# Designs tried in a protein design run: designed miniproteins, single chains, continued (4). Part 43

Each design is a single chain, and the fold is of that chain. pLDDT is the mean over its residues in the fold that is shown.

## One batch from the design tools (miniprotein)

Design m13469
Fold by ESMFold2-Fast:
Structure m13469 (fold): chain A 103 residues (1-103)
Amino acid sequence: MELPEGFLGRLHEAIVRQDLEGAKARLAELAKLMGLNVSEDFIAASARALVELGRLLADASLPTIQRKLSEFLYGVREQKFEEVFPKLGISASLVQEIEYALS
């Protein structure tokens, strides 16, 4: 699946600015593009995970940020939150909340 032009850039901007509503909007667009039927609770929890990732990446290089965002999006697409998100440094409690919102 090819992401829309500039999607990763807009997602990166939202997380750098710690813009939770922007992160929610980008994830809702991604879910729709993937044909993924998910709840608002799932989008909200995943957006908080993205904002947390943005804080962890505050001093990272642009290539590192892009790689980590791609890994995050892979975890969302394949629903492999417990496998992918801890490797990104996302808190275990938030990963559990996302899993519960998906179940």
Scores: mean pLDDT 77

Design m13470
Fold by ESMFold2-Fast:
Structure m13470 (fold): chain A 65 residues (1-65)
Amino acid sequence: MDELLEIADRIAEELGISKTEARLLTFHLVVLKLSPEEAATILRRMGLNVSVEDAERVKRKLEEL
């Protein structure tokens, strides 16, 4: 879990999104195995400004590790 949070913070810097957004996207994509569309929808319901494209970019970065 701690290692995933560190990875999420690096992705946040690379993609220009907030650490909170990157951490929540990483958790939903990796731990909960949700699609980018599902993850983005949940985060937007939480009041975060996240697009499906942002979720897809985070997933792509995670797959390159």
Scores: mean pLDDT 81

Design m13471
Fold by ESMFold2-Fast:
Structure m13471 (fold): chain A 89 residues (1-89)
Amino acid sequence: MEGLASKDEKERGEALRKLEEEALKDISKVEEDLLYAIEKDKDEEIRTRAAYILLKHGKLSEEAKERLKELLKTEKDEITKEILEEILK
């Protein structure tokens, strides 16, 4: 989703809000976009919000779970880490 790559935090937040709405319909279609936000976004708040959307709505594929395990090794924000750990239970 192009909005997630925006230089403007507000635009990335709006893109994330739209992904949350789509996750209610079909999480599998937004799983990659949410993983992209967690992996690539420099703002911990955006990463935390994306992780929370996955937690709230996500039935994750095995591939996505493996990717989240790798992200846990590099994540520096403690709140985001706690959410990722909860998803992987």
Scores: mean pLDDT 77

Design m13472
Fold by ESMFold2-Fast:
Structure m13472 (fold): chain A 80 residues (1-80)
Amino acid sequence: STLSPEEAEELREIHRLVREEGLSVAEAIARVRGVPKEEVEKEMIERGLARNPSASEEAALAAVEAALEILAMAAALGML
């Protein structure tokens, strides 16, 4: 499946931290997962979610928003 319920909850918390508390996407992921921000940025680059350090936060936010859109579509189609 596209996303598990646990992944959906993680994405919602990441999105909340970015939108409500003003954290970068990398910092929000780092906080939720309990890892250093630099490790998250490195992983995002390796997975092709970001192509350079200066664009990593914008690309990561776009990826989170795209995942939330897919989750909303899956819920509407009864796939969750």
Scores: mean pLDDT 63

Design m13473
Fold by ESMFold2-Fast:
Structure m13473 (fold): chain A 101 residues (1-101)
Amino acid sequence: DMEKKMEELMAELEKQYEELRALAEQVLANPEDKKLAAKLAIQWQKYKELANEVLLTLSKIAQSGDEEIKKKANELIEEVKEKMREAEELYREVLAARAAA
């Protein structure tokens, strides 16, 4: 079931993004806290690895030959790319705040 697999991947990606955002907010509140910064760096790596796995899986689904599934997979690929851009900008903001502290 490709549709269910896409939904499960997107749900996990959203969960990991919320964890990343929560850690980013904690680091922005305490930019000198090296332990929080280390947790954020680990979560950022975890998020990148998951996002790349999701993109690879969606790309394979897009090759299925079902036009409706292909369209949905391609729309989700663009959504994941935008979410990755937002996550990278958030991480960059945290790194800048820590450099300024």
Scores: mean pLDDT 86

Design m13474
Fold by ESMFold2-Fast:
Structure m13474 (fold): chain A 112 residues (1-112)
Amino acid sequence: GLNLKDLSREELEERVAELEELLKRFPNNPFLLSELGTLLARLGEYERALPLFEEALALLKEELGPDDPRVAQMLRLLGEVLERLGRHEEAARLFEEAEAIYRKRFGPDFVF
């Protein structure tokens, strides 16, 4: 996959436009929603990234169940965006939910 750390701002913006067009055709794809949200977060557009991660989380919970490690990863990404938006109490709850999933999967001594 593309290394996002090596992309210029212009390349990030071009990739956002490409993914927005793909989402018009495939609106319920949690991978595309997550990828677009990640690019928008890299651009500092956290308010635009938030609903994309919320939609991806809902879809992943429906498809994989609430305790899948991919749900935990999405909870972390959503929590990071919420922290950037100053919504610290909501972010803390999502990080706690993600930690609980990891502890259930890997045991009670798992460090988040």
Scores: mean pLDDT 84

Design m13475
Fold by ESMFold2-Fast:
Structure m13475 (fold): chain A 82 residues (1-82)
Amino acid sequence: SLSLEAEVLNGLGSILKALGLLDKALKLYEQALELARQAYEETGDPKYLAISLNDLGNTKQDQGNLSEALKLYEEALELKKK
């Protein structure tokens, strides 16, 4: 499923981040977020979308891209208000 694929990509991104391969981790997290968005559109379940938004947001923050990190965290917060 798209949700499981997003989960695996987030897991791989976390390992790449731990290895110091931040740019490669970002690419996997961005791919995971796209799959998580599609899964949310199909199922209405925000769980994997919220995880993907937070993982990418944390990684953007670590990279110093604070404007993008803020937008991702605000989107995750808005999912909780639904």
Scores: mean pLDDT 85

Design m13476
Fold by ESMFold2-Fast:
Structure m13476 (fold): chain A 87 residues (1-87)
Amino acid sequence: MEKSRKYVEEAEASTKLAEELQKRAGDVVKEQFENARRFTELAAEYERKGDEKRTRKYASLAVSYSSGAAITYIGHEVQKELEERRE
């Protein structure tokens, strides 16, 4: 039970960071943030039901989508820098 809570906390923290990226970059990371939020909600639901395996699965998916949002955001910023450098 306590281990499952840590997975939910990690998913929530990652999704909060993805939300901040979405506020900065707008639609560039919107779908990845929405997926992270959805899977975080599912992880929390299964944690309440005592299903550790599903909690871990959905928390991992939320972290993966949040990480994907960060990678997409970095790629977008790198592309802006390359465009600025090329005039």
Scores: mean pLDDT 82

Design m13477
Fold by ESMFold2-Fast:
Structure m13477 (fold): chain A 84 residues (1-84)
Amino acid sequence: SRLDALLARLREAAAAKDKEAIEAVLEEIKRLLLETQDPALAARVEAALRELAEEYPELKELLMKYLLEIGVELGLEYIRRALE
């Protein structure tokens, strides 16, 4: 699936410690989550980011901050759609 391809690219970027590539893939993942509104996809992304943060402690702050930002944006989008 598209998410599986994006998560594979994210793992490769993390292994390379390429911050620009990591941020680019994370933005694509965020866009996919906002477009699909699928809690199962969001849960898979959360699990993958937590796993990568444990494997690459130097990326932990970046990944956890992004996980929090995704959670806030998805929460606001779900509320917005529920009210419309």
Scores: mean pLDDT 77

Design m13478
Fold by ESMFold2-Fast:
Structure m13478 (fold): chain A 95 residues (1-95)
Amino acid sequence: SEVEKAKKISEEELEKAREYAEEAMKIAEDKGGEAGRNYLGMGTSEVISRLLKAGSASKTEEARQVMLEAIKEVLELGKETRKRIDELTAKKKAA
């Protein structure tokens, strides 16, 4: 079904978003918060772009809603990862 196809695409893109978030944390640890945030921003933008294109190509409202929920999860993950990077940066300044 279109919904099952949308769920598969969403799961694949959410996994990529998690990989970008994990790598952004490593970059922030090694090269500083700005480098981590820049990497996260690039990765998040690519994932959202692909989800938007998949949503636009979806033939049912239910499949489009799956893509919109995935975009929402990617944005929340990005927001939480940015907070973690900022906290890491603050702790390193205090040390």
Scores: mean pLDDT 87

Design m13479
Fold by ESMFold2-Fast:
Structure m13479 (fold): chain A 90 residues (1-90)
Amino acid sequence: MARVEVEERVFDTEEEAERAEEEIIRNMTHPNDFVYTRRLPDGRYRVLRIRATPEFRTELAERAAPYTSSYPADEEGFWRVLDEIIERYT
């Protein structure tokens, strides 16, 4: 199974997390790169950069669909699925 690369940063403020996300997006050169930002229960923000594989993207899309297609979107369900897939591919 092809391995994914994960870079994780945690910030105390939303503004710091937004700046980190913008920096990551600006430096993304690979078509399988993506980033997400999550607010943690303690009020901090987690910014995650992932260099995915085609298999990772396909599995995430399939398993996350029930959570992202609901209204309102189930963000907690999405984050759980993403974390499970990251563990499997790293």
Scores: mean pLDDT 75

Design m13480
Fold by ESMFold2-Fast:
Structure m13480 (fold): chain A 65 residues (1-65)
Amino acid sequence: SREEEALELLKSPSPVSRARGIALLRELGPSPRIREALREVAADESVDPGIRAAARALLEEWEAL
C-alpha cells in the first residue's frame, strides 16, 4: 500500500528518501499509525534536523484540523 511504502521511505537511512516519505504521508492524510511514525521521527535526535522539522510541521498542520 502507499502507506506502507511511505513508512518504509521514512525509515530509510537516506535523507532524500525520508523527505519523499514525508511528502507521501502528507498526501495520504492523518491516521494513528502515520501520526505515531511522524512523532517518532520528530523525537529522534539521530535524524537530520530538517527531516525532524518537516515531521513536526506536518503533525502541527494536522492538529489544526
Scores: mean pLDDT 83

Design m13481
Fold by ESMFold2-Fast:
Structure m13481 (fold): chain A 80 residues (1-80)
Amino acid sequence: MEEVIREIAEALRRVGVDFLIEQAEKYLKKLRELGLNDTAKKVEELIKQARDAYEQGRFDEATRLAEEAINLAKKAIKEA
């Protein structure tokens, strides 16, 4: 039962991180469409770091990096 609970918890964390990374990628596309290339590069680097952390099982780090990517993109779009 402990193993099943652990697997469910990991699956839920993966779904949450996948959702945030997908949102960050949508913002990255919008930055590129707006010609905000410098910010787009920084957001892309954060997304790559988030995916790396996710693949290594560092879900808290992956979440933080994905949120940083989204926040950076939102700020740049608002100031554009």
Scores: mean pLDDT 82

Design m13482
Fold by ESMFold2-Fast:
Structure m13482 (fold): chain A 60 residues (1-60)
Amino acid sequence: SDAERRRELYALFLALYEQYKRGEISPQEMYDKLKEAAEEANDEDFLKTIDAIMESLQRG
């Protein structure tokens, strides 16, 4: 279990989400950056998680 790596990915998500809320970054750019980080970490479960979060944000 790469618990520390997963924690780093969530920290990145929180930082990007804060930029998104400030209007500094688009939803697409946030997704692209998170996808890149998840692919580098070889964390397919995290990628599926961000897909679900992005779908939820688009519905709301």
Scores: mean pLDDT 78

Design m13483
Fold by ESMFold2-Fast:
Structure m13483 (fold): chain A 84 residues (1-84)
Amino acid sequence: SSLEENLAELERLKEAVERLVADLSKRLPQEIVDRLREGLEEVLREGEEEARRNPEMDPKELKDRLERRIAGVVLEALEEAAAR
């Protein structure tokens, strides 16, 4: 089902996000890492809620939207770090 596929994609993105945050924590100030983690966790939580509300949602559309939101959160964190 689309819901099962969407939940599997969310789990994959969660694992990728955890790895990304672990890598960035070696280079970014802890305050920025904490905000990055919170922002990424919110994107994934909202994505799961949306998938459960719309079980017929196209998996590719959900994936593309989540990846763009994740990229935006990461870019904002990197810009904040560069401004310090």
Scores: mean pLDDT 84

Design m13484
Fold by ESMFold2-Fast:
Order: sequence, then C-alpha cells, then structure tokens
Structure m13484 (fold): chain A 88 residues (1-88)
Amino acid sequence: SAREAFKRIVLPLLRFAGYEEAVKLIEDYDGSDDENFLLKLRKALGLSDEEFIVLLRTTFGLTDVKSVEDLKKPGLVDKVAEALVNRY
C-alpha cells in the first residue's frame, strides 16, 4: 500500500533530515485524503510546486506529472509508492 511504502522508506529519511512536519504528516497518513496528501507533503518539505514536480519526474520517474494540478490525480499517490518500492 502507499501508506506502507511512505512509512517504511520515506519516514526514516525525513526523521534523519529533521523534517518534523513531514514526519508527522506521514505518521498520520491513513489513505483517507490521497488527493491532498502530495500537496501537503510538498508544503511540509518546504518545496516549491516546480521543485516538487521536478523531484517526482527525475527522482521517481513520473514523467506524466507536468503541473501542480496533476498532484491531485487519482492514483498518483499509489504510483509514487510503487516508484519508492522499485527504487528502494
């Protein structure tokens, strides 16, 4: 599940880096608000819309993400989780 991938892979890295707001967001993530999760994560990481889109495209290979509106697409959280599992 997306929730499991974020908690197992991303959470330890964010704790080490000191991103307390992003750590809390991921700890509280239960899958009930998937369409807003990536927008909240972007804000918690302190990234601009452009920086976050570049991260998704280059680091996670999500080349279909072209705009901030794409962050709300159904199933995108699951695609990010799949990319995390395949990368790590």
Scores: mean pLDDT 78

Design m13485
Fold by ESMFold2-Fast:
Structure m13485 (fold): chain A 84 residues (1-84)
Amino acid sequence: KPEVWERAMELFDALREEIKEAATRLAAEAEARAASPREAAIRATGAALWALATGMDIALEGAREGLSVEEVRERFRRAIEERL
């Protein structure tokens, strides 16, 4: 399914700014809850990676389901708010 992957990449690119902002917010929140600088770095990295992976998963699902950019953005926003 090359068309599904191509659409997923388009949707993922459309989410680029939202993923960046979410990764920054989640990393800051993870750092604020950390007991040490080492824990803060580990948690912040994990939070940023989670935001990136979640964005990709939602883009792949959206491509498979034939979703619009706005529907994919809304699904991503809900995923981020649910985690916070």
Scores: mean pLDDT 82

Design m13486
Fold by ESMFold2-Fast:
Structure m13486 (fold): chain A 80 residues (1-80)
Amino acid sequence: SSEELRKRVEEIKKEMEELIENLENMPIEEAMKKFEELREKMGKLAEEALKRNDLETAKYIAEVHKELLEKFEEKYLKKK
């Protein structure tokens, strides 16, 4: 269901937010790898939404991804 799909998006969103908060406490290479893994998981959820013609959820995933990528890049640049 779209509700279940959105719950999974929120779980990945929380993991990405926690990673961003902990950027100061981990090597940059490790942070990049973990962020890439979470982005791949988010991408798979977007593919599932599109296969189901759930455009609303797909748009939400794109919005969440854009927001979190911006936050990660800002903190990543300040760390390096």
Scores: mean pLDDT 82

Design m13487
Fold by ESMFold2-Fast:
Structure m13487 (fold): chain A 56 residues (1-56)
Amino acid sequence: DEAARQEELRRKAAHAEEMARGLEQIAATLSPDDRALAQQQIDRLRQEAERLRAEI
């Protein structure tokens, strides 16, 4: 079922975006070193969300 697969991809993309958004909210309050690590994770999560949406 293609519709079920597309729904699963949308759910995974939404979850990745939610995680990235959460990290962004706290990143500005972190030390420079921790902020750099948080930004790396944010970038990875956003790239994953974009890849998943491209599969839809």
Scores: mean pLDDT 84

Design m13488
Fold by ESMFold2-Fast:
Order: C-alpha cells, then structure tokens, then sequence
Structure m13488 (fold): chain A 70 residues (1-70)
C-alpha cells in the first residue's frame, strides 16, 4: 500500500466513523473524536514515511470532514 492509498483509506474511515457517531455525540465530542482520528492518521502516516507536509494536509482534511459532518 502506498502512502497516498493509506491516506485515502484513513480519510474514508474517518468520514464513515464521524458520520456514524454524529447522531449520538455532541458537537464538542464529535470534534474531539475528529482530533483523535487526525492524531491516529498523523502517527500512522509518519510510521509509513510520509513527509511532514503530507501528514499535516491529511490531518487538516480529517478536521474538515469533522466540520462537514457537524
């Protein structure tokens, strides 16, 4: 799996998780969960050898997904 494929899988998983949790979590808890998922993606992509710029962009996209789901 390439770093790009890994990032796309992490983004898809984050969206699915956050959309599933939206009806049962508060907006604040959903944002905190989004931050947790961004942190997981950061650590996973860094272990996979992704650049800092690519990691930061993926984290930003996960935070955007959380705001879109809110």
Amino acid sequence: MSVEELAENLLAAARTILEHLKPVLSDEDLREYGELLAGVARNTLKEAGASDEFVEETERRIREIAEEVL
Scores: mean pLDDT 86

Design m13489
Fold by ESMFold2-Fast:
Structure m13489 (fold): chain A 105 residues (1-105)
Amino acid sequence: GEAEEAGKKALESGSGEEAKKAGEIAAEAARSGKDSASDSADGAAYAAGGASISGSPEAGKAASRAGREAAKKGAEEGDRVATAVGAGAAAGGIGAAFEGGGEGE
């Protein structure tokens, strides 16, 4: 679906802007019901990977939001795999968001 495709592009490009956009697409797809819980969770996971590679805190925040929305949708639909992947993407997004702000000398 659209969320997964956008996430894959972000991961391949290593761009923080593309990773942020992919996270926003995945979050909206989960909320609107446009994509499946599984597709939204996969999109969020790819966006989190792109955020980590790019070192973009804004992309990490977007991926975290997308992961939470996908996990919520998975839980509502009884999709345990989508719930777990979405939760993992949310945690990965949080980690990416802190990459530029947590390293004190």
Scores: mean pLDDT 78

Design m13490
Fold by ESMFold2-Fast:
Structure m13490 (fold): chain A 100 residues (1-100)
Amino acid sequence: SSQIELALAILESLAKDYSDNPELVALLKEMAELIKEMAENAENLTEEQIRELEKRLRELIRKAAEVAKKEYPEKADTTVRTLRGVADVVIRRARRVAEE
């Protein structure tokens, strides 16, 4: 899955960029694990399970946004936009695979 591989590569790149912030790195790693879990189980996910996973992923992004705005205000907006883009791609793909 090129879309999942790209999403994971983006999160890995961000974790390297923010390597000096263990809290933000931990949140990015948790997002990556959640995305991997979603990708591995994509064909067997119900709409309710996809909604719960979306809620969990967006909560991790909210927490990452709070850390980024506090510690890296100059690049927080770009980082948050990137993370929201990753979530949108991953959730859209999960729904598409479940509908097939």
Scores: mean pLDDT 85

Design m13491
Fold by ESMFold2-Fast:
Structure m13491 (fold): chain A 97 residues (1-97)
Amino acid sequence: EALLQEAKRQAREIVAELVEMSLKGASDKEMAEFFREKMSELFQSHPEMSEEQIRQVLGYLAMMLHIARTQGLISDGQFEEFVRIASELAQEFVKQQ
């Protein structure tokens, strides 16, 4: 569906910007704050996403982050923190539906 593809596109842009921030020497705190803000915006811009669509977006996001980690573009600790933030925000979003 168009909604799911747009959400995945936004997820790709978020990961690309995180990678750019990491390469420019941004702190873990700055990257985490940026990621939390952008993920919140993504969920808020797509309030009609089903739980299944949310799970697909999270799976895609985790895959992109894993690729970045494997390429050394983000650390293992950063990967774990971003996955945690995304999961917490997704749970909060589902509860608001």
Scores: mean pLDDT 84

Design m13492
Fold by ESMFold2-Fast:
Structure m13492 (fold): chain A 88 residues (1-88)
Amino acid sequence: TPIELAHGLLAEKAGDYERALYYYQKALETVKDPLHQGWLYFQMGEQYIRLGNYEKALEYYRTARDLFTKAGENVLAERAQRKIEELE
């Protein structure tokens, strides 16, 4: 899980957004808590923005917001909500 996260971040920094999505999706398979799930959905939304897929980005930011709310992370939920508003 931490190694898949590291690979995702490295791919993102290299501009390989599809590879970053692959590693973040693999990390989601093992992450069970809503805070870390929310963070992964948020990062996947960022990759979809870079790929020009705004519909998928919106879907993932909404999921991230809901997960951050469930985790009690109001600041992170507000950050995700701001991303949603920028795309609507």
Scores: mean pLDDT 87

Design m13493
Fold by ESMFold2-Fast:
Structure m13493 (fold): chain A 71 residues (1-71)
Amino acid sequence: GVQGEAELLYKQALEYFKEGRYDFATMLAEGLAQLGALEESKEILEKVLKEKPTKRAQENLERVKKQLQQQ
């Protein structure tokens, strides 16, 4: 189900982050947000932004924060 898919995606995003593959971690965080895993997406994006600030990660984090404020 969607929850199981989000858990797998979250684990993969953390592994890419640990490997320094920040672009891949950002892509998976976008996927997490699409599945409604907003807190997990936010966590990954904040971690990426601390290591390598990118416009893509910042824009995605802003979208996720807005969605979380509505819930």
Scores: mean pLDDT 84

Design m13494
Fold by ESMFold2-Fast:
Structure m13494 (fold): chain A 86 residues (1-86)
Amino acid sequence: MKYKFTFHKPVDPETVLKIVKGTDAKLVELSADHFVVEGSEESIEIVARALSAYLKNPDADIDEIVEKAKRGEIEYDPELVTVEKL
């Protein structure tokens, strides 16, 4: 299934690519204010959590954020990023 992520703060495209590559999700589209991925609901939750943590602390290590997101140690923040099923 395809899912659209919309940013409320600017995100470096390289960071989006690195987060998505750390999961089983596939990047379909990348823009300045949104991106589209194809994957399982579980992989989408990992991307949403990782991106939420990155937007709160842009200086954090992305690999560490992805690993914590996989373990459920990071909460999704809908005020920073919106996720919708396409």
Scores: mean pLDDT 82

Design m13495
Fold by ESMFold2-Fast:
Structure m13495 (fold): chain A 95 residues (1-95)
Amino acid sequence: SLLEKLEELVKKMKEALEKKDFETLLELADEATKLVLEGAKTLEDPLKATIFMARALANRSAMYLAYKNKDEEGFKEEAEQFIKDVEDFIEYMKK
C-alpha cells in the first residue's frame, strides 16, 4: 500500500540522516514527496490536501537548497522537519 511504502521510506530516511548520507536522503525525500502528493489528492478535505502537498514540496526544496549551499546543520533541520511532516501525513491517512 501507499502507506506501507511511506512508512518504509520514513525508516530509510531516518537511517540515512543518522549516517549523514545526504545524497541518499535527498533521493528518498523525492520519492516520499511523490507518494505524499499521490495520497493527498485522494483526501476529501481540499484544505488538508493543499497543506500536506505544500509542506512536502516546500521542505524538499529547503533540503535541496541547504545541500547545494553545503549547509549541513540546515540540511539536518529541514530533513528532520520533512520526516515529521511525512509521519504526520501517514497518521492523518490512518484516521
Scores: mean pLDDT 88

Design m13496
Fold by ESMFold2-Fast:
Structure m13496 (fold): chain A 58 residues (1-58)
Amino acid sequence: MEQANQQILEDYRYHVMKIKGVKREEAEKMSYDELVELIAEAMRESAEIGRETARELG
């Protein structure tokens, strides 16, 4: 029954690599909880940046 969770883990690793610039090797070492925390942090940062970018667009 871990197959579905494994797919979610791989998805989170991919997003962490893309959003935070984490290396593949480091992402593979991360636990599920660590990946979830990084995604949550990245989403918060993205929201802040989104507000700044909308302001900069004029």
Scores: mean pLDDT 71

Design m13497
Fold by ESMFold2-Fast:
Structure m13497 (fold): chain A 78 residues (1-78)
Amino acid sequence: SPEVQEAERLVEEMRKDPSTSESVVQELEKILETLKETGDVGEAIHRLSELMANNELTPETLAKLQEALRRLWDLRRS
């Protein structure tokens, strides 16, 4: 699905970013796995929002997560 593809792209991008902590990458991988199992885009959006609120992230990492969140939201509304 487009939502799964967007989440996979985000996980891969964050994994390649040396400023992103391993714990943040692992949480993103869990969000992706749940999305693949359940198809619940709303849960994925909620979990991404919580990840952004509860972690010390660089402004660049936050901007990437915000863009991914916007794309997932747009896909859900389509």
Scores: mean pLDDT 77

Design m13498
Fold by ESMFold2-Fast:
Structure m13498 (fold): chain A 95 residues (1-95)
Amino acid sequence: GVALAIALAVRAIKEGRELLEEARKLIREATTLEAVRKAIAAALLAIGAIINGLLALRLAAEGRAEEAVKYGLEGLADVRGAREVLAEAKALLAA
């Protein structure tokens, strides 16, 4: 219950932060508007992961374990989305 929610939340926040930093780097280094647009989209998803992770921690602290797990899972879905869009941005830079 609560322990799982905290684990999911911490992972979403950590991976979200790492992906946000990587997206910010690509926004600065990208030479095409398409790559910049995808990097910005990845950054927004990474921010979503951090928000959902923080909400999961708040709900877990309140004993709302089921809701906390749902927000933690949503945060990890945002992490996956950010990673996919970031990979697309990187592919544009490698071409």
Scores: mean pLDDT 90

Design m13499
Fold by ESMFold2-Fast:
Structure m13499 (fold): chain A 77 residues (1-77)
Amino acid sequence: MDDPFLTLVPATSTRNQAIQTIDNMIDYSSNDRVIRNWLQQFRDYINGNPDAWQAIRDNSNQSTVDRIDRVMNQLNS
């Protein structure tokens, strides 16, 4: 689900902080392979893999997509 991305706020707007937050989420979800794989794809997207972003969008609701887009726009600004 999209709940982990609710923690991606302006305080994590730097790439390093966003990646650290995602790494913590991956560790928290280590027993859920689907969520872990999805978070790995988001992490790869932040590191410049545009295909990973499309996969995340396809597996997320609109609210999550909007939050991720906001974070990505801040990281790319």
Scores: mean pLDDT 60

Design m13500
Fold by ESMFold2-Fast:
Structure m13500 (fold): chain A 62 residues (1-62)
Amino acid sequence: SRKDVVEYAADSLRKIALQEEIRRILEEKGVSESKRREVEERIRNAKTVDELEKLKEELLKE
């Protein structure tokens, strides 16, 4: 349906925004190269917006 296409597009934009937010957090915290690489792999393997949001929350607690 048309809703499926709109939802897919919205999810794609939200994923991009979350990836940018996570990368900004990593830069502000001055994390090690090893930690940054680990987080980038988790971003790449994340299938849902919820997975990226949980990753962001985890990083904010560290």
Scores: mean pLDDT 79

Design m13501
Fold by ESMFold2-Fast:
Structure m13501 (fold): chain A 73 residues (1-73)
Amino acid sequence: SIEELIKAQFLLLAVSSELYLMERGVRYSDEEIAQIEKVMDEAIEILNKEDPELAERGKKLREEFRQVLERSR
């Protein structure tokens, strides 16, 4: 539905904002990181059903997040 697509887009935007802060040197706890990963997984799950092409963008964001996390640890 359009509502699910809107929700998934806002979840990805929230994750992108957190990624931006991590790249700027903001530190996150393991619990905060787990919550961000959960939000990404929820958004990707919605997008896999509603828009598979947009789901690929979500998967790329998840990979970028993991790369930034590895560099910041």
Scores: mean pLDDT 83

Design m13502
Fold by ESMFold2-Fast:
Structure m13502 (fold): chain A 98 residues (1-98)
Amino acid sequence: MLAEKIREDIKKLTGKEVDLSDLERLIAELSEEDLEIIEELMKRGVSPVLALLALQAARAIRAGVFTREEVIDLFSEKYGLSRKKVEELLDLALELLE
């Protein structure tokens, strides 16, 4: 299930375990459009957690809450991803949000 896959990805990326119930609640709040975008990102080889985070980040950028540069900095520092990988991920998520 999506919540279980995201939990496992978070453990692999951060070494931290998250409550499955908290993830299930978060996923239940996602729209049908959000779920379709996450599924498309996963089909293109993006991990479940990165697909969810990229979607949330792309929406925040479009809403004017964060700049693209701020998201790249935060994801690179928090998740240990290269800036180039975060840029590629965000560009893909932004294209799917058309």
Scores: mean pLDDT 76

